# Designs tried in a protein design run: designed miniproteins, single chains, continued (2). Part 35

Each design is a single chain, and the fold is of that chain. pLDDT is the mean over its residues in the fold that is shown.

## One batch from the design tools (miniprotein)

Design m5197
Fold by ESMFold2-Fast:
Structure m5197 (fold): chain A 86 residues (1-86)
Amino acid sequence: EDEEKVAEIKRDAKGAQLAAESVEQNPDDVEAAIRASQYARDVATRMEKAAKEAPPELQKVLTEYSKVARDAADRLEKIAEEAKKK
């Protein structure tokens, strides 16, 4: 059960990271940058909330991967802001 939850956490964090990489390859796509930014932010926020309710081992994993998702969200938000400038 916990192993399945850890796999989901890693998958969600990788999803956010891959979204950031995809947008970095095509930064002129404003809509893609905005959608990816929202997705990564939602992933980070969800992991941060889950960490508060999780047992210690799972809390450690959630805390580590929430930082990965938050970093991806911050990078995507910056790209989206730059893309809006024409």
Scores: mean pLDDT 80

Design m5198
Fold by ESMFold2-Fast:
Structure m5198 (fold): chain A 61 residues (1-61)
Amino acid sequence: SRDDLLRQISELATEYSRRVHALQDQYDAETDPARRQELWDEIARVSEEWQRQVRELEEQL
């Protein structure tokens, strides 16, 4: 149902926020530029994954 899809989108948003917040905390604490770049790239990958998953669910609305 539409309500089930919206719930799934909300749950994905919560999980995405948790994962990105944890990675941002690591990024802010990191002093090595190379490791900061790796964390930045990981945040980008997590963001792309979330956008893909949300799009797939929104296409069912």
Scores: mean pLDDT 86

Design m5199
Fold by ESMFold2-Fast:
Structure m5199 (fold): chain A 81 residues (1-81)
Amino acid sequence: SLEELREEFERLAEEIERIGVRLVTEHDAVDMAQEFGRRLREIEERFLRALEERDVEAAKESLQEMKRLKEEAIERYRELQ
């Protein structure tokens, strides 16, 4: 359902934002954190549009983009260890 997709999206967004905070606080990686934040907002805009239009496939595509963004953020964070 669209409600389940929204819950998944909100959880992924929170996780990415948490990684962004850690990039800044632990590694001073401000530019990287800002870039992830920008990309998150772009995906969120597309996701919200898909929800408004009741486009389940577009919403799922945005959710997959968020999953990839999270994995990329985790990998970049690990590289800074």
Scores: mean pLDDT 88

Design m5200
Fold by ESMFold2-Fast:
Structure m5200 (fold): chain A 82 residues (1-82)
Amino acid sequence: LAAIQEALRALGEALENGDKEAAEKAIERLRQALSSLGPQSKADEFAEQLRKAAEAYLAGNMEEALKHNEKALELLKEILEG
């Protein structure tokens, strides 16, 4: 949980600063943390959806960012619920 919370905080800061490289590193840390809790395939899908959400957010496309973020949250729920 602490590793996930730290990575989420780092992702938020990266997005506020427009730092795509820092956002990608934070997403990779989240993928690694989640792959230890459930199937790697779901962790990979989660990371891909977050990456798309971050790219849309940085491009100013909030509608697409929210769409991909919602898909990531559903995948996160599946990983955490087992």
Scores: mean pLDDT 82

Design m5201
Fold by ESMFold2-Fast:
Structure m5201 (fold): chain A 84 residues (1-84)
Amino acid sequence: MFVAPQLFYADTKGEAVAEWLESLKDVAELTIEGDPETDDSLVATGTYTDPKTGETRPVTVHSTFLPSASGKKVKLVSLVTFEE
């Protein structure tokens, strides 16, 4: 999983969400809060094992849809937060 903020560009919200979910494939017990069809933000929660340290932590991923200036593409911003 990529910990720094990520940007996903797609022609539809569904495609942007699919790319975002693929980026979260290493998150165990993944639960998504929010409806990608109606909500401008989604929250994913689960557990992540850091491949560098072997430590397992609760993780929350906040994603927000941003309008494209052209209106032709969807931009999804993803931010990963670990709980202590």
Scores: mean pLDDT 73

Design m5202
Fold by ESMFold2-Fast:
Structure m5202 (fold): chain A 85 residues (1-85)
Amino acid sequence: SRKEELEKLYAEAVAKAPAVVEAEREPIIAYAKENNLKLVEVDARSLEEVEKAVAEALNNQDTVPVWSVTTLIQMAELALQKALK
């Protein structure tokens, strides 16, 4: 069943998500440190708030946005819920 295969793949992805999220953050943090830029941690309750916060951070040339682990997990959960509808 396609549903059973997708549920298994999503469960495996969610289980690996914390390690993947940290690995994704590390290059951004390193880039900010090497270029003497201010790191801005983005935390939001909705996808719209996340998009707005990123746009605001990217418009400031002296800052680099980085997602909080909580925000990235929440975005992944929202994406999963949409896929299962």
Scores: mean pLDDT 62

Design m5203
Fold by ESMFold2-Fast:
Structure m5203 (fold): chain A 94 residues (1-94)
Amino acid sequence: MEAEIEEMEAEIEELRRQVLDAIRRGAGLAELDALTDRVRALEARVEALLARDPKDERIRRLHMELGVLHVALAVARVVRLKEERKELEKLLKE
């Protein structure tokens, strides 16, 4: 379990950096969706660890960090969809 938690901490930190980079450079929907899938996979793994020790503060912190990344990606996705909508409106508005 300790080694699994350490590995999860490293993966989540790397994923956080990738999410921040993607948002900063305005990544497209396909990349945001791929990152969201990775967050969901890690959330499932953290939830399995929480089921074994619900009071572990490290596991709870990892769960919260993944929740923040999930929300950040959802917001970024909405922003991209809104930008695409504006471009479509511009094309229709001759």
Scores: mean pLDDT 82

Design m5204
Fold by ESMFold2-Fast:
Structure m5204 (fold): chain A 70 residues (1-70)
Amino acid sequence: MLSPEQLRQLGDGALRTLTGLARAAGVPEETIERLVRRYSKRLEEAAEKGDQGGLNKALGDLQEELERAA
C-alpha cells in the first residue's frame, strides 16, 4: 500500500504528464487549467485517504475528459 505522500507524488506526476500530452494534442490551455483545478481536489482527497483506487479513477476520468476536448 502506498503512503499518502507517495500517492500525492504519483498524482502530481501523472497530472503533469497528462496535461503535457493534452497540450501536444491541441487541447486549449483554458480547458486544461479548468480540468486541472477540478481534478486536483479529487486527487488530493484520494491521496489523503490512502485511496489508490480513487486516485487511479480520478486520473482515468481526467484523461478521458482531456481526450474528448482534443
Scores: mean pLDDT 82

Design m5205
Fold by ESMFold2-Fast:
Structure m5205 (fold): chain A 99 residues (1-99)
Amino acid sequence: AETARAQRVIARLEEALPGLEEFWRRRYLELGFPEEEAERLARRLALEVQLSFLHMERAILRIMLRNTTDPAARADLQAAIALLDARIAAVEAELAALE
């Protein structure tokens, strides 16, 4: 259950990424930034927002894991946390590549 939910959260964040980048690109252009700089800053901000949501979801699952004794539920929570950890690492790598 939690593994499937983590997959859906990751998918929805990935689907939202282009729209979030476009929203912030427009705002940076309105502030007078050049096109290339606006695009880079928008991508960074969109990825940072995604990372914040992923860390929040991970923190919730960690709390649930600490309060769960059922082996099957613990395994599901650990698998969900591993999926979020992998996506967090991927987003952090993308952010590092922007500098």
Scores: mean pLDDT 89

Design m5206
Fold by ESMFold2-Fast:
Structure m5206 (fold): chain A 75 residues (1-75)
Amino acid sequence: MAISREEAVARATRVLQIAVEYNVSTEVMDQLVQLAARMLKVTSEADLRALGEEAIALLGKESPSAAQRAREALA
């Protein structure tokens, strides 16, 4: 099924909120902001899930705890 824009916004916002909470570097934050922008352009659950996994991997570069929190939040 197609995902709503509201669901895409919610997931993108959740990823960025976790990044702020775990104080990730400016470099990782810039990459996550670009990823969040891509999440807002997709309409399929599969594409949104793939971008979510990419965001989890980026968070995991600096904080395994942030990656785990994002994994749980996007489930």
Scores: mean pLDDT 80

Design m5207
Fold by ESMFold2-Fast:
Structure m5207 (fold): chain A 70 residues (1-70)
Amino acid sequence: SVADERGAAAVKLAAPEVPDERARRAGAEAVSHGRQGDWEAAARAVQKGTGLDERVARGAAELAVQLSGV
């Protein structure tokens, strides 16, 4: 879906070297949690998929939600 593609793009901006499938999965999971207000779970989803630090992962999760909701 377009939302999954935009979520993947946000994750790839923070972690360009991760495979597209992993970025898409992490982005979709982060968007799901972020839309429910669970930003800890959203950040952890990105961190698990990418290996990024939690703070950077949270930024990517917030961007993924914003891009997917517009």
Scores: mean pLDDT 80

Design m5208
Fold by ESMFold2-Fast:
Structure m5208 (fold): chain A 70 residues (1-70)
Amino acid sequence: SSSVNALLGGSYVLLGVAEPEKREEYYQQGLDLAAENADTLNRLAELASKESPEVQRAGADALRKRAEDL
């Protein structure tokens, strides 16, 4: 379901925060899975924005933009 995919997508985004060497890959996988759920994307963008500037740029803006376009 879209809800399950949103939660799984969120898990991939959190993996990207935890594993910098695969951050871009995990963020893309997370975006692909969570793309249909604006609430989850906005929540993940908020979470990512609280991290280092590198994480903020890599993930938060993309997540927020996707949520807006939904």
Scores: mean pLDDT 63

Design m5209
Fold by ESMFold2-Fast:
Structure m5209 (fold): chain A 79 residues (1-79)
Amino acid sequence: APALTEDEVLRLLLGSLAALQDGDFASAERLTREAIELAERGGLRDNPRIRRMLRILAEAFRKAGLEALAEELEAFLAS
């Protein structure tokens, strides 16, 4: 169901933020990639809650110096 997929995507994105705060950049990247893939397969690319969380995450990645991940999120948001 789209609602269950939305909740799972948001959970993965929140997990990515938590991993980033703990300095676990490998987990932050993995969880972010999983969230994007799930969002694309679930048809949730235009979901406003997911897009908002991705913008927050992109800003957090930039502040942490993870420019490539931030750019990847911005590319997803632009398409």
Scores: mean pLDDT 84

Design m5210
Fold by ESMFold2-Fast:
Structure m5210 (fold): chain A 75 residues (1-75)
Amino acid sequence: DKELGEQVLKELRLAAEASQAGDYQAAATHLEKAKALAEQLSPESLRQVGEELKKEGLDNLAKLLFDKAKEKEEE
């Protein structure tokens, strides 16, 4: 989970950077990769990655991970 969480964090950072640069196609590609990897994370690992994104000011991306953690706990 730790290595996988780091990969999700990396892909979401790349998505944010691509979006800031106006490369919305690259941003969408990185976001989809992050979502696919996040499916394999535990709710706790999803929250840890979300907290790191929140510290970096990426609140919208952090919310996606917190929402996914809640979804997995309610399944």
Scores: mean pLDDT 81

Design m5211
Fold by ESMFold2-Fast:
Structure m5211 (fold): chain A 100 residues (1-100)
Amino acid sequence: APPKSIEELLKEAEELVEKIKEIGSEEDKEIAERAMELAKKALADPSLSEEQKRLLLQDVVNSLQALLDAIENKASELERKVIRLAAEGTITLIENVLKR
């Protein structure tokens, strides 16, 4: 499939966050909100190229989609914990890129 634009990815991330906020646990909501704030920070960073912003935003969208899928498919609490840890890992990686 062709790569999605930054605008498409941002809209997709916002829609995923809203859905997670409606049906997710408190932990799911906190992760989704942190991921979205980090995505906005990355988009506002003038030192990042458009391609770097797109790749970081794609990682955020992928993490949010995995979290939403786990909620909607009634994944076990252990599976949800693993997915939350993976999302936290993605958040940490993006933060490290932004701190350089």
Scores: mean pLDDT 83

Design m5212
Fold by ESMFold2-Fast:
Structure m5212 (fold): chain A 73 residues (1-73)
Amino acid sequence: MSKVEILERVGQQIIANLRAQGAPQAAIDAVEAVVKEQIEYAKRNPETPLYKMLMRLMAEVTEVWLRERIAQR
């Protein structure tokens, strides 16, 4: 499986988990945008190790999700 395919599967799983937890649509949309951006980064930087790509995805998703949750309080 390619690095991009792994990132896509991880991104889809994160989005599915957020929907299952009843996250607001705005938060889901923001996370979907970040996942797409990180997949594009991976396509442009194929030499980047998978673990760095995953850490980058996790950091960006976590940051967006926390910002959206703070806005809801």
Scores: mean pLDDT 79

Design m5213
Fold by ESMFold2-Fast:
Structure m5213 (fold): chain A 86 residues (1-86)
Amino acid sequence: MKKSVQSILDEARAAAASPDLERALRTTRSAQGQLEAMAEMAKELGDSDSYDIALAGLAEAQALLDAVEQRRRDAELRQALAQALS
């Protein structure tokens, strides 16, 4: 579980740093869904350590998604300002 969570987060971090905002959004949302599934599985198995790791991963995936959404808003604002100043 811990290794799989790390792999999902590594992919999400790489995508979130990419200039391709659509890919970044899709990848971070996919990571969130995968980590939610892992948390549910750990909960069913009574594996509190794996559950905590999955929850920490979910928090990081949510932060990455929030950062990508903010980057999209900042890009839209910069475009609007450039148009207004032209």
Scores: mean pLDDT 81

Design m5214
Fold by ESMFold2-Fast:
Structure m5214 (fold): chain A 81 residues (1-81)
Amino acid sequence: MSPEIQFAIKALEETAKHMSPEVQARLNEIKKELKETGDIEGMLERLDELAAQLDPKERILVESTITLIRMGLYSLRKEKE
């Protein structure tokens, strides 16, 4: 598994610990899709769609996770250029 995908999976798992069981299940579905496709951008779009459907507290946690993943990927990609 690539370092980028592994980083994204760890970020999703950390966020899931702070969410309701229903949102944890949705995050696990998104995590499975990422493992199958390797499409990080598609995963980030799915997280943004999920965040729009959540209460403000859970929404902010998902949006923070999106930002964390984007920043981490930017750092990893820049070092490989």
Scores: mean pLDDT 80

Design m5215
Fold by ESMFold2-Fast:
Structure m5215 (fold): chain A 95 residues (1-95)
Amino acid sequence: MSPEEREQLVLIAQQAVNLIEARIKGLMSDEELIGLLGGLITQLRALRDLTTDPEDRALIDRMIELIREAIRNRSNNEKLKEVAEQLRKLAEQIS
């Protein structure tokens, strides 16, 4: 994956973490969280379509699954904290 594509993945992961943290703090509705996280999944799918490396595709698929997990568990603050931590660790590994 190019340095520019890695930077974009890090930014998407950081945006997802910020949205999840806002939800945990009670600053975000169900509709807002689903819409905004869904937008990030759309961006990740576009990056995946441009990526030919199987390892980079697997990384993007992992980020998509973590964001989907946050949407499914959006009323479970403990699970949301776990997902946010996993996304932070992925962002650090990519950087």
Scores: mean pLDDT 88

Design m5216
Fold by ESMFold2-Fast:
Structure m5216 (fold): chain A 78 residues (1-78)
Amino acid sequence: SRKETGLKLQAIAEALGELLYDEPEEVRREKALKAAKAMGIPEEAFEAALPYIIKHRVRRPPRLAGTPEYEKAVKLLT
């Protein structure tokens, strides 16, 4: 569903922003794409969210911390 896909994309954005904020944009994009594929996110949905995902910065504990989607994104990005 759109809601489920949005939650997974947000989890990737928050995990990427927390764990890989120091990485070059190309590395962040590649790792985010691999995580999106592993989480079953359609490539069209990922491409539409990509500008948000790459530029997302976490300044406090991630909002989705403790959710299954966030934990899966962390595991896929590390």
Scores: mean pLDDT 79

Design m5217
Fold by ESMFold2-Fast:
Structure m5217 (fold): chain A 66 residues (1-66)
Amino acid sequence: MEEALKFVEDAKAGKTRKASPEEIKKLREWSAKGVEGDIKATEAARQGNDEEADKYVAESIAKGKE
């Protein structure tokens, strides 16, 4: 949870790669419901793989709704 929020804050401050606004919002929503997927999304984002990061974010959001 805290790691996802930190990623969002760092991305907004320009300290990390430029994540899409949608990806940032998904990470925040996701961290409120769980943490494992957050770790995978953060790792993908750090590698600069926005598609993989978005995929993990979407998957975790779907899990969190249940």
Scores: mean pLDDT 59

Design m5218
Fold by ESMFold2-Fast:
Structure m5218 (fold): chain A 84 residues (1-84)
Amino acid sequence: GTVKITATVKASKGAAELFVESLKDALEAGGLTSVEYELEIDGDEGVATIEFEAASEEGAEELVNGLKDALKAGKFKELKVETE
């Protein structure tokens, strides 16, 4: 079945905005029409949450690993990922 993924990042305002825009665009380009997101900005920091469904567990793992690699590259301050 599908895997539901919720990803939340804490970053600078620009990085949080770019996270929402880039991931939403990538997911929609992949054929996903049901992508939900929320962005909360406080001064120079942002908290961004995006929720979507992956077609497979393998696809979910690849997406999660990509987000973890972005955190390791210093693009985010914090990353939380939940899967169902």
Scores: mean pLDDT 74

Design m5219
Fold by ESMFold2-Fast:
Structure m5219 (fold): chain A 120 residues (1-120)
Amino acid sequence: MKELTPEQVERLLDVVRELATRIRELFEQGKPLEEIKAAVQEGVDRLMEILREAFPELPDEVLEEAKQSLIDALTKAIEQYRDDPEALLERLADIFGAFLKSLGLPDEVVERIEAALREA
C-alpha cells in the first residue's frame, strides 16, 4: 500500500502543482467560482487515477467514497475562501494531506504534496 514508485510520486506532485497554479491564475483573472470548482474537479480526477494505479489492492468502492468526500471538502473550502486565494491554497493543502494520510501514504510524501500546494 505505501510503496509508490518515484514516477508515481512525481506525477502526484505535478497534478497538485498544476492545480495550485491554475487556481491562482483563475483568481488573478477574476474568473467565477464555477471555473475554479471545475479546475479542482479535474485535479481530483487525475489524482484518483494515479492512486488507483498505485493501490490496485484497494477496492474501487473505497476509492470512490474517498473521492466523493474529498470533492465535498474541497467544494466547501472554495466557497468559504472565495476572496482569499492564499488561505484557500493552505486549506486545500490540509484537506489533501489528511486525505492522502487516511489512505496510508508515507508522511514524507504527504508533506511534499502539502508543500507543493502551499508553494505554488
Scores: mean pLDDT 78

Design m5220
Fold by ESMFold2-Fast:
Structure m5220 (fold): chain A 79 residues (1-79)
Amino acid sequence: MLSPKTQALFDRLRSDPRSAGLSDDVILELAQLLTDGFIVGSNGSPVFLDSVSLYGLTIDQLRSLSLDELIDIMRRYQK
């Protein structure tokens, strides 16, 4: 089950019009990394992702970004 913090961030990101065309999976992955520091795999196990390899930034750096900047990063990652 998603934590309330992850769900709240996911809903906030998805409600922004600039997130149009982003997949729920991409938004959920970033939301989980920012709130929990890991994603939940298909078997329910925690998966620790290297945020620098995926987004070019550490989790702490991602947490310092505005909603606009987070959406931009997700769009670059999804391509």
Scores: mean pLDDT 77

Design m5221
Fold by ESMFold2-Fast:
Structure m5221 (fold): chain A 101 residues (1-101)
Amino acid sequence: HMEERKEELREELEELREEVEELEENTTDPVLLAALRAIRRALEKVEELVEKGVEEAERFIEELREILEALKENPDNITVQIAAALRAIGIELDAERLLKE
């Protein structure tokens, strides 16, 4: 049962990575690109949490999905882009702390 859950979370992470990649390919906006880069770093750390079976990984995946949805709905909104970058950085730092505990 735990192995099935890890596979589901890996599939969700793969979908989010593909969405980030598609957004990166379709923009030249440096602020949006910075936000997408922050999201990619957070996804990498959350992937490590999934592999270690850390329960908080699911919450971070959900938060990253919400961040990406906000960016898709507001592609030209610099305030949303900055908020997305800061939220993603927060997730990366939280995931890094959990990996060290």
Scores: mean pLDDT 85

Design m5222
Fold by ESMFold2-Fast:
Structure m5222 (fold): chain A 80 residues (1-80)
Amino acid sequence: EREEERRRLLKRIAEAEARLKAIAAQYEPESAEFQALYRAATAPVAEAAALVAKEGESEETELRAMRIVLEGTEALLAAL
């Protein structure tokens, strides 16, 4: 179960990173509004990816925390 959760988180993180890159290609990079939203979205994704990669086998609480961070990032991406 935990290993499945970790695998799902890694997949979602990769998808979020790919989506952020695609969005960056569509919007004007110098837009102040875009830059603010993009920075807010990328920081949580990078943090979640680093935590999952570092832990290898994370505690259940840590995995839940990373999922919440990722969900918050996905909400920000939807707002872009």
Scores: mean pLDDT 67

Design m5223
Fold by ESMFold2-Fast:
Structure m5223 (fold): chain A 64 residues (1-64)
Amino acid sequence: SAVERLVAERELREVAEMLGLSPEEVLRATREGDEALFRRYAELTGISVETARRRLENMVRVLE
């Protein structure tokens, strides 16, 4: 839906800023299964690596 896409686009921008990457780099790294990206996002947000991966994968799925 349009609302889910807008939320995902905002989340992507926030994640990219937090990680010091572009939104495109976050999407690519997530699609490639970059464990270092998931670990770094987990560390910065205080969530588990498993939760970080699922959150980023869901974001990519919504934006495709």
Scores: mean pLDDT 86

Design m5224
Fold by ESMFold2-Fast:
Structure m5224 (fold): chain A 90 residues (1-90)
Amino acid sequence: MEKAPVGTVLPAGKYVRGKIVEEDPERGEVLIETVPSDHPLFLDVSGYIRVPKQKIIGFAKPTEEEKKYFGSDEDLAIVKLDEPVTLVER
C-alpha cells in the first residue's frame, strides 16, 4: 500500500495505530509508521508521524493483516490525536 504524501495533515479527534520505528530519548519523541484502519475511530492512513512518547495511550496486538503489513508481530502503539499532526519523512 502506498504511503500518504509527506505534509498531509491528520485531523484531531481520532486515533492512529502503528509501529514504533524510531525513538528519540533526548526529545522524548517516537516515530510511528501508521497502518490504515477501517475502524471509524481510527484514521485510514499509511505514513510516518513524530509524536511525544507520552501521547501513546496504549498498545494492542497486531491483526494478521497488520503483521503482514509490517513484517512483524510486535505490539502496535495507539495514539490519540488531540491536535493536528503532519505526516513526516522517516
Scores: mean pLDDT 81

Design m5225
Fold by ESMFold2-Fast:
Structure m5225 (fold): chain A 73 residues (1-73)
Amino acid sequence: SAELEEKKREIYRRQMEEAAKEHKRRVEELKKEAKEKNWSPMEEAKRLLLIMADSLSEAFARYQEEVARLEAE
């Protein structure tokens, strides 16, 4: 239904906002660690890619779980 699609879109927006905040925090922590441990630019880039992959995977899992709960109602 149109109502269900609107609710799913709202869940997407909320999950994306929370994912962006968490990703920003993780990136800031990684950059601090990279500086403290004197990582090479390549090592920092690899770690940033891993954090991005993890952040996206977690956000998608949360979105799927919340949508599944909504559809079960």
Scores: mean pLDDT 84

Design m5226
Fold by ESMFold2-Fast:
Structure m5226 (fold): chain A 54 residues (1-54)
Amino acid sequence: MEEVEKLIEALKAFGYEKYIEKLRSGEMTIEEVLKELRKEMSDFEIDVFERLYK
C-alpha cells in the first residue's frame, strides 16, 4: 500500500505517468514496473525508485 504510493511519487518525478494508472488499477505490480523502467533508465535511477517506496 505505502510502497505503491512512494513509487507513484518517483514515477511523477521522472515523468512516467503511464505507469501510475497501471499501478493504481493493479494491472502492473511494482516488480513489473521496475522491469520496464530498467529498459528506459539506468540502474542507479532504479535504485532511487526502490529507496523511495521502501
Scores: mean pLDDT 72

Design m5227
Fold by ESMFold2-Fast:
Structure m5227 (fold): chain A 96 residues (1-96)
Amino acid sequence: MAGLELADQAARALAEGNYEEAKRLAEEAIRELRAKDPDSIYLGQALMIYGRALAKLGNYEEALKRYEEALRIFTKNGSPAAAEAAKNVEEVREKL
């Protein structure tokens, strides 16, 4: 799926330190994944990548919103990824 490929590309850009590119790719991934299924774990993962890119760019308020949405999705799905999302929420709140 194009959304999953974009999310994978965003994760690679994030790992390489290309935060603006990671942000752009994650935004595209989120649009495609949300249109297909607004509660999918894949959307949650893309939101985590987007949140991390935003936090690296100093956009903590926007990063918080993305992590909170990811936490809601992971909690609804019973995913263990909810714990990581909750930790990222707390870490970003300390920066505000």
Scores: mean pLDDT 88

Design m5228
Fold by ESMFold2-Fast:
Structure m5228 (fold): chain A 69 residues (1-69)
Amino acid sequence: KLDEIAKQVSERTGVSVEAARKAIELAIKNGLKVTSEAVDELARETGISRVAAALALQEAVELLKKNGL
């Protein structure tokens, strides 16, 4: 369940669950790749720093891959 993955991303990175859900959406959209465009989009939409956005996207990609997504 994507909500469970979002909760884990939030717990591991310190971002909100809403930001974590957006990170998961962007990770899936980008074929499970962390791109500078995805980092910039997540930071703009959620108001978090680019460093926090990059960490959230990396964690989302790792968890999605581990769950066969």
Scores: mean pLDDT 83

Design m5229
Fold by ESMFold2-Fast:
Structure m5229 (fold): chain A 55 residues (1-55)
Amino acid sequence: MKTVEYTVKPGDTLVKIANLFYGDGSKYTLILEANNIKDPRDIKEGQVLKIPVLV
């Protein structure tokens, strides 16, 4: 599966990032699974996330 890297910015949430990449914030679970994150609030500014590409 192809992934793109995204660096977390101040004020970002996984829901907001999912909405940005998928147009649907509920798809944040795909980002959780790709990055071994258990809590969607447990992301840090400057953290690089692997975001799965859906197509």
Scores: mean pLDDT 79

Design m5230
Fold by ESMFold2-Fast:
Structure m5230 (fold): chain A 94 residues (1-94)
Amino acid sequence: AKEEAKKLLEEARDYFVKASEAARQGKIDEAIKLLEKGVKLVEEAYRLDPELTKPVYNIVKKALENAKKATDPEDVEIYATLALIAVSVALNSL
């Protein structure tokens, strides 16, 4: 399931890019919605290959949790960017 997990992480990366862009534009609700979509894809990858994806899943889940508590778009952008970096590092390691 490594190839299937990799494809899900690639799709999640695209959502985290869009979430970061939405947050930078001040669209907090849209950014959080896009983050949630990305995290669900990472969760699906985690179910397929827990050993390879557990570190990235833990990071993106916590980033989403913190983004939902954030009041400023700049904070949401930081968490979206952290999720993007985490998934990109995981993909480069696969």
Scores: mean pLDDT 86

Design m5231
Fold by ESMFold2-Fast:
Structure m5231 (fold): chain A 76 residues (1-76)
Amino acid sequence: MQEEVNELGLRATERALRELGVSEEQIRRIIERARRLIAEGVPFGDAVERALREAGISEEQIRRILDAVGAAVLAA
């Protein structure tokens, strides 16, 4: 179910951001932005990547986060 997969992916994104030392306030804003993009019809991966870039997360960190999210989604 797409909604459950998206929720799992967003939770994996939150966990990865916490492990990188991103503040709870920044995590909240990133997740809210990603949720809005998904609601507008942006594919999950593109929505998360865009929200991370807009928040100033580095390309290396974005790659690590997306790898972790992909692994979590595939394990579901």
Scores: mean pLDDT 80

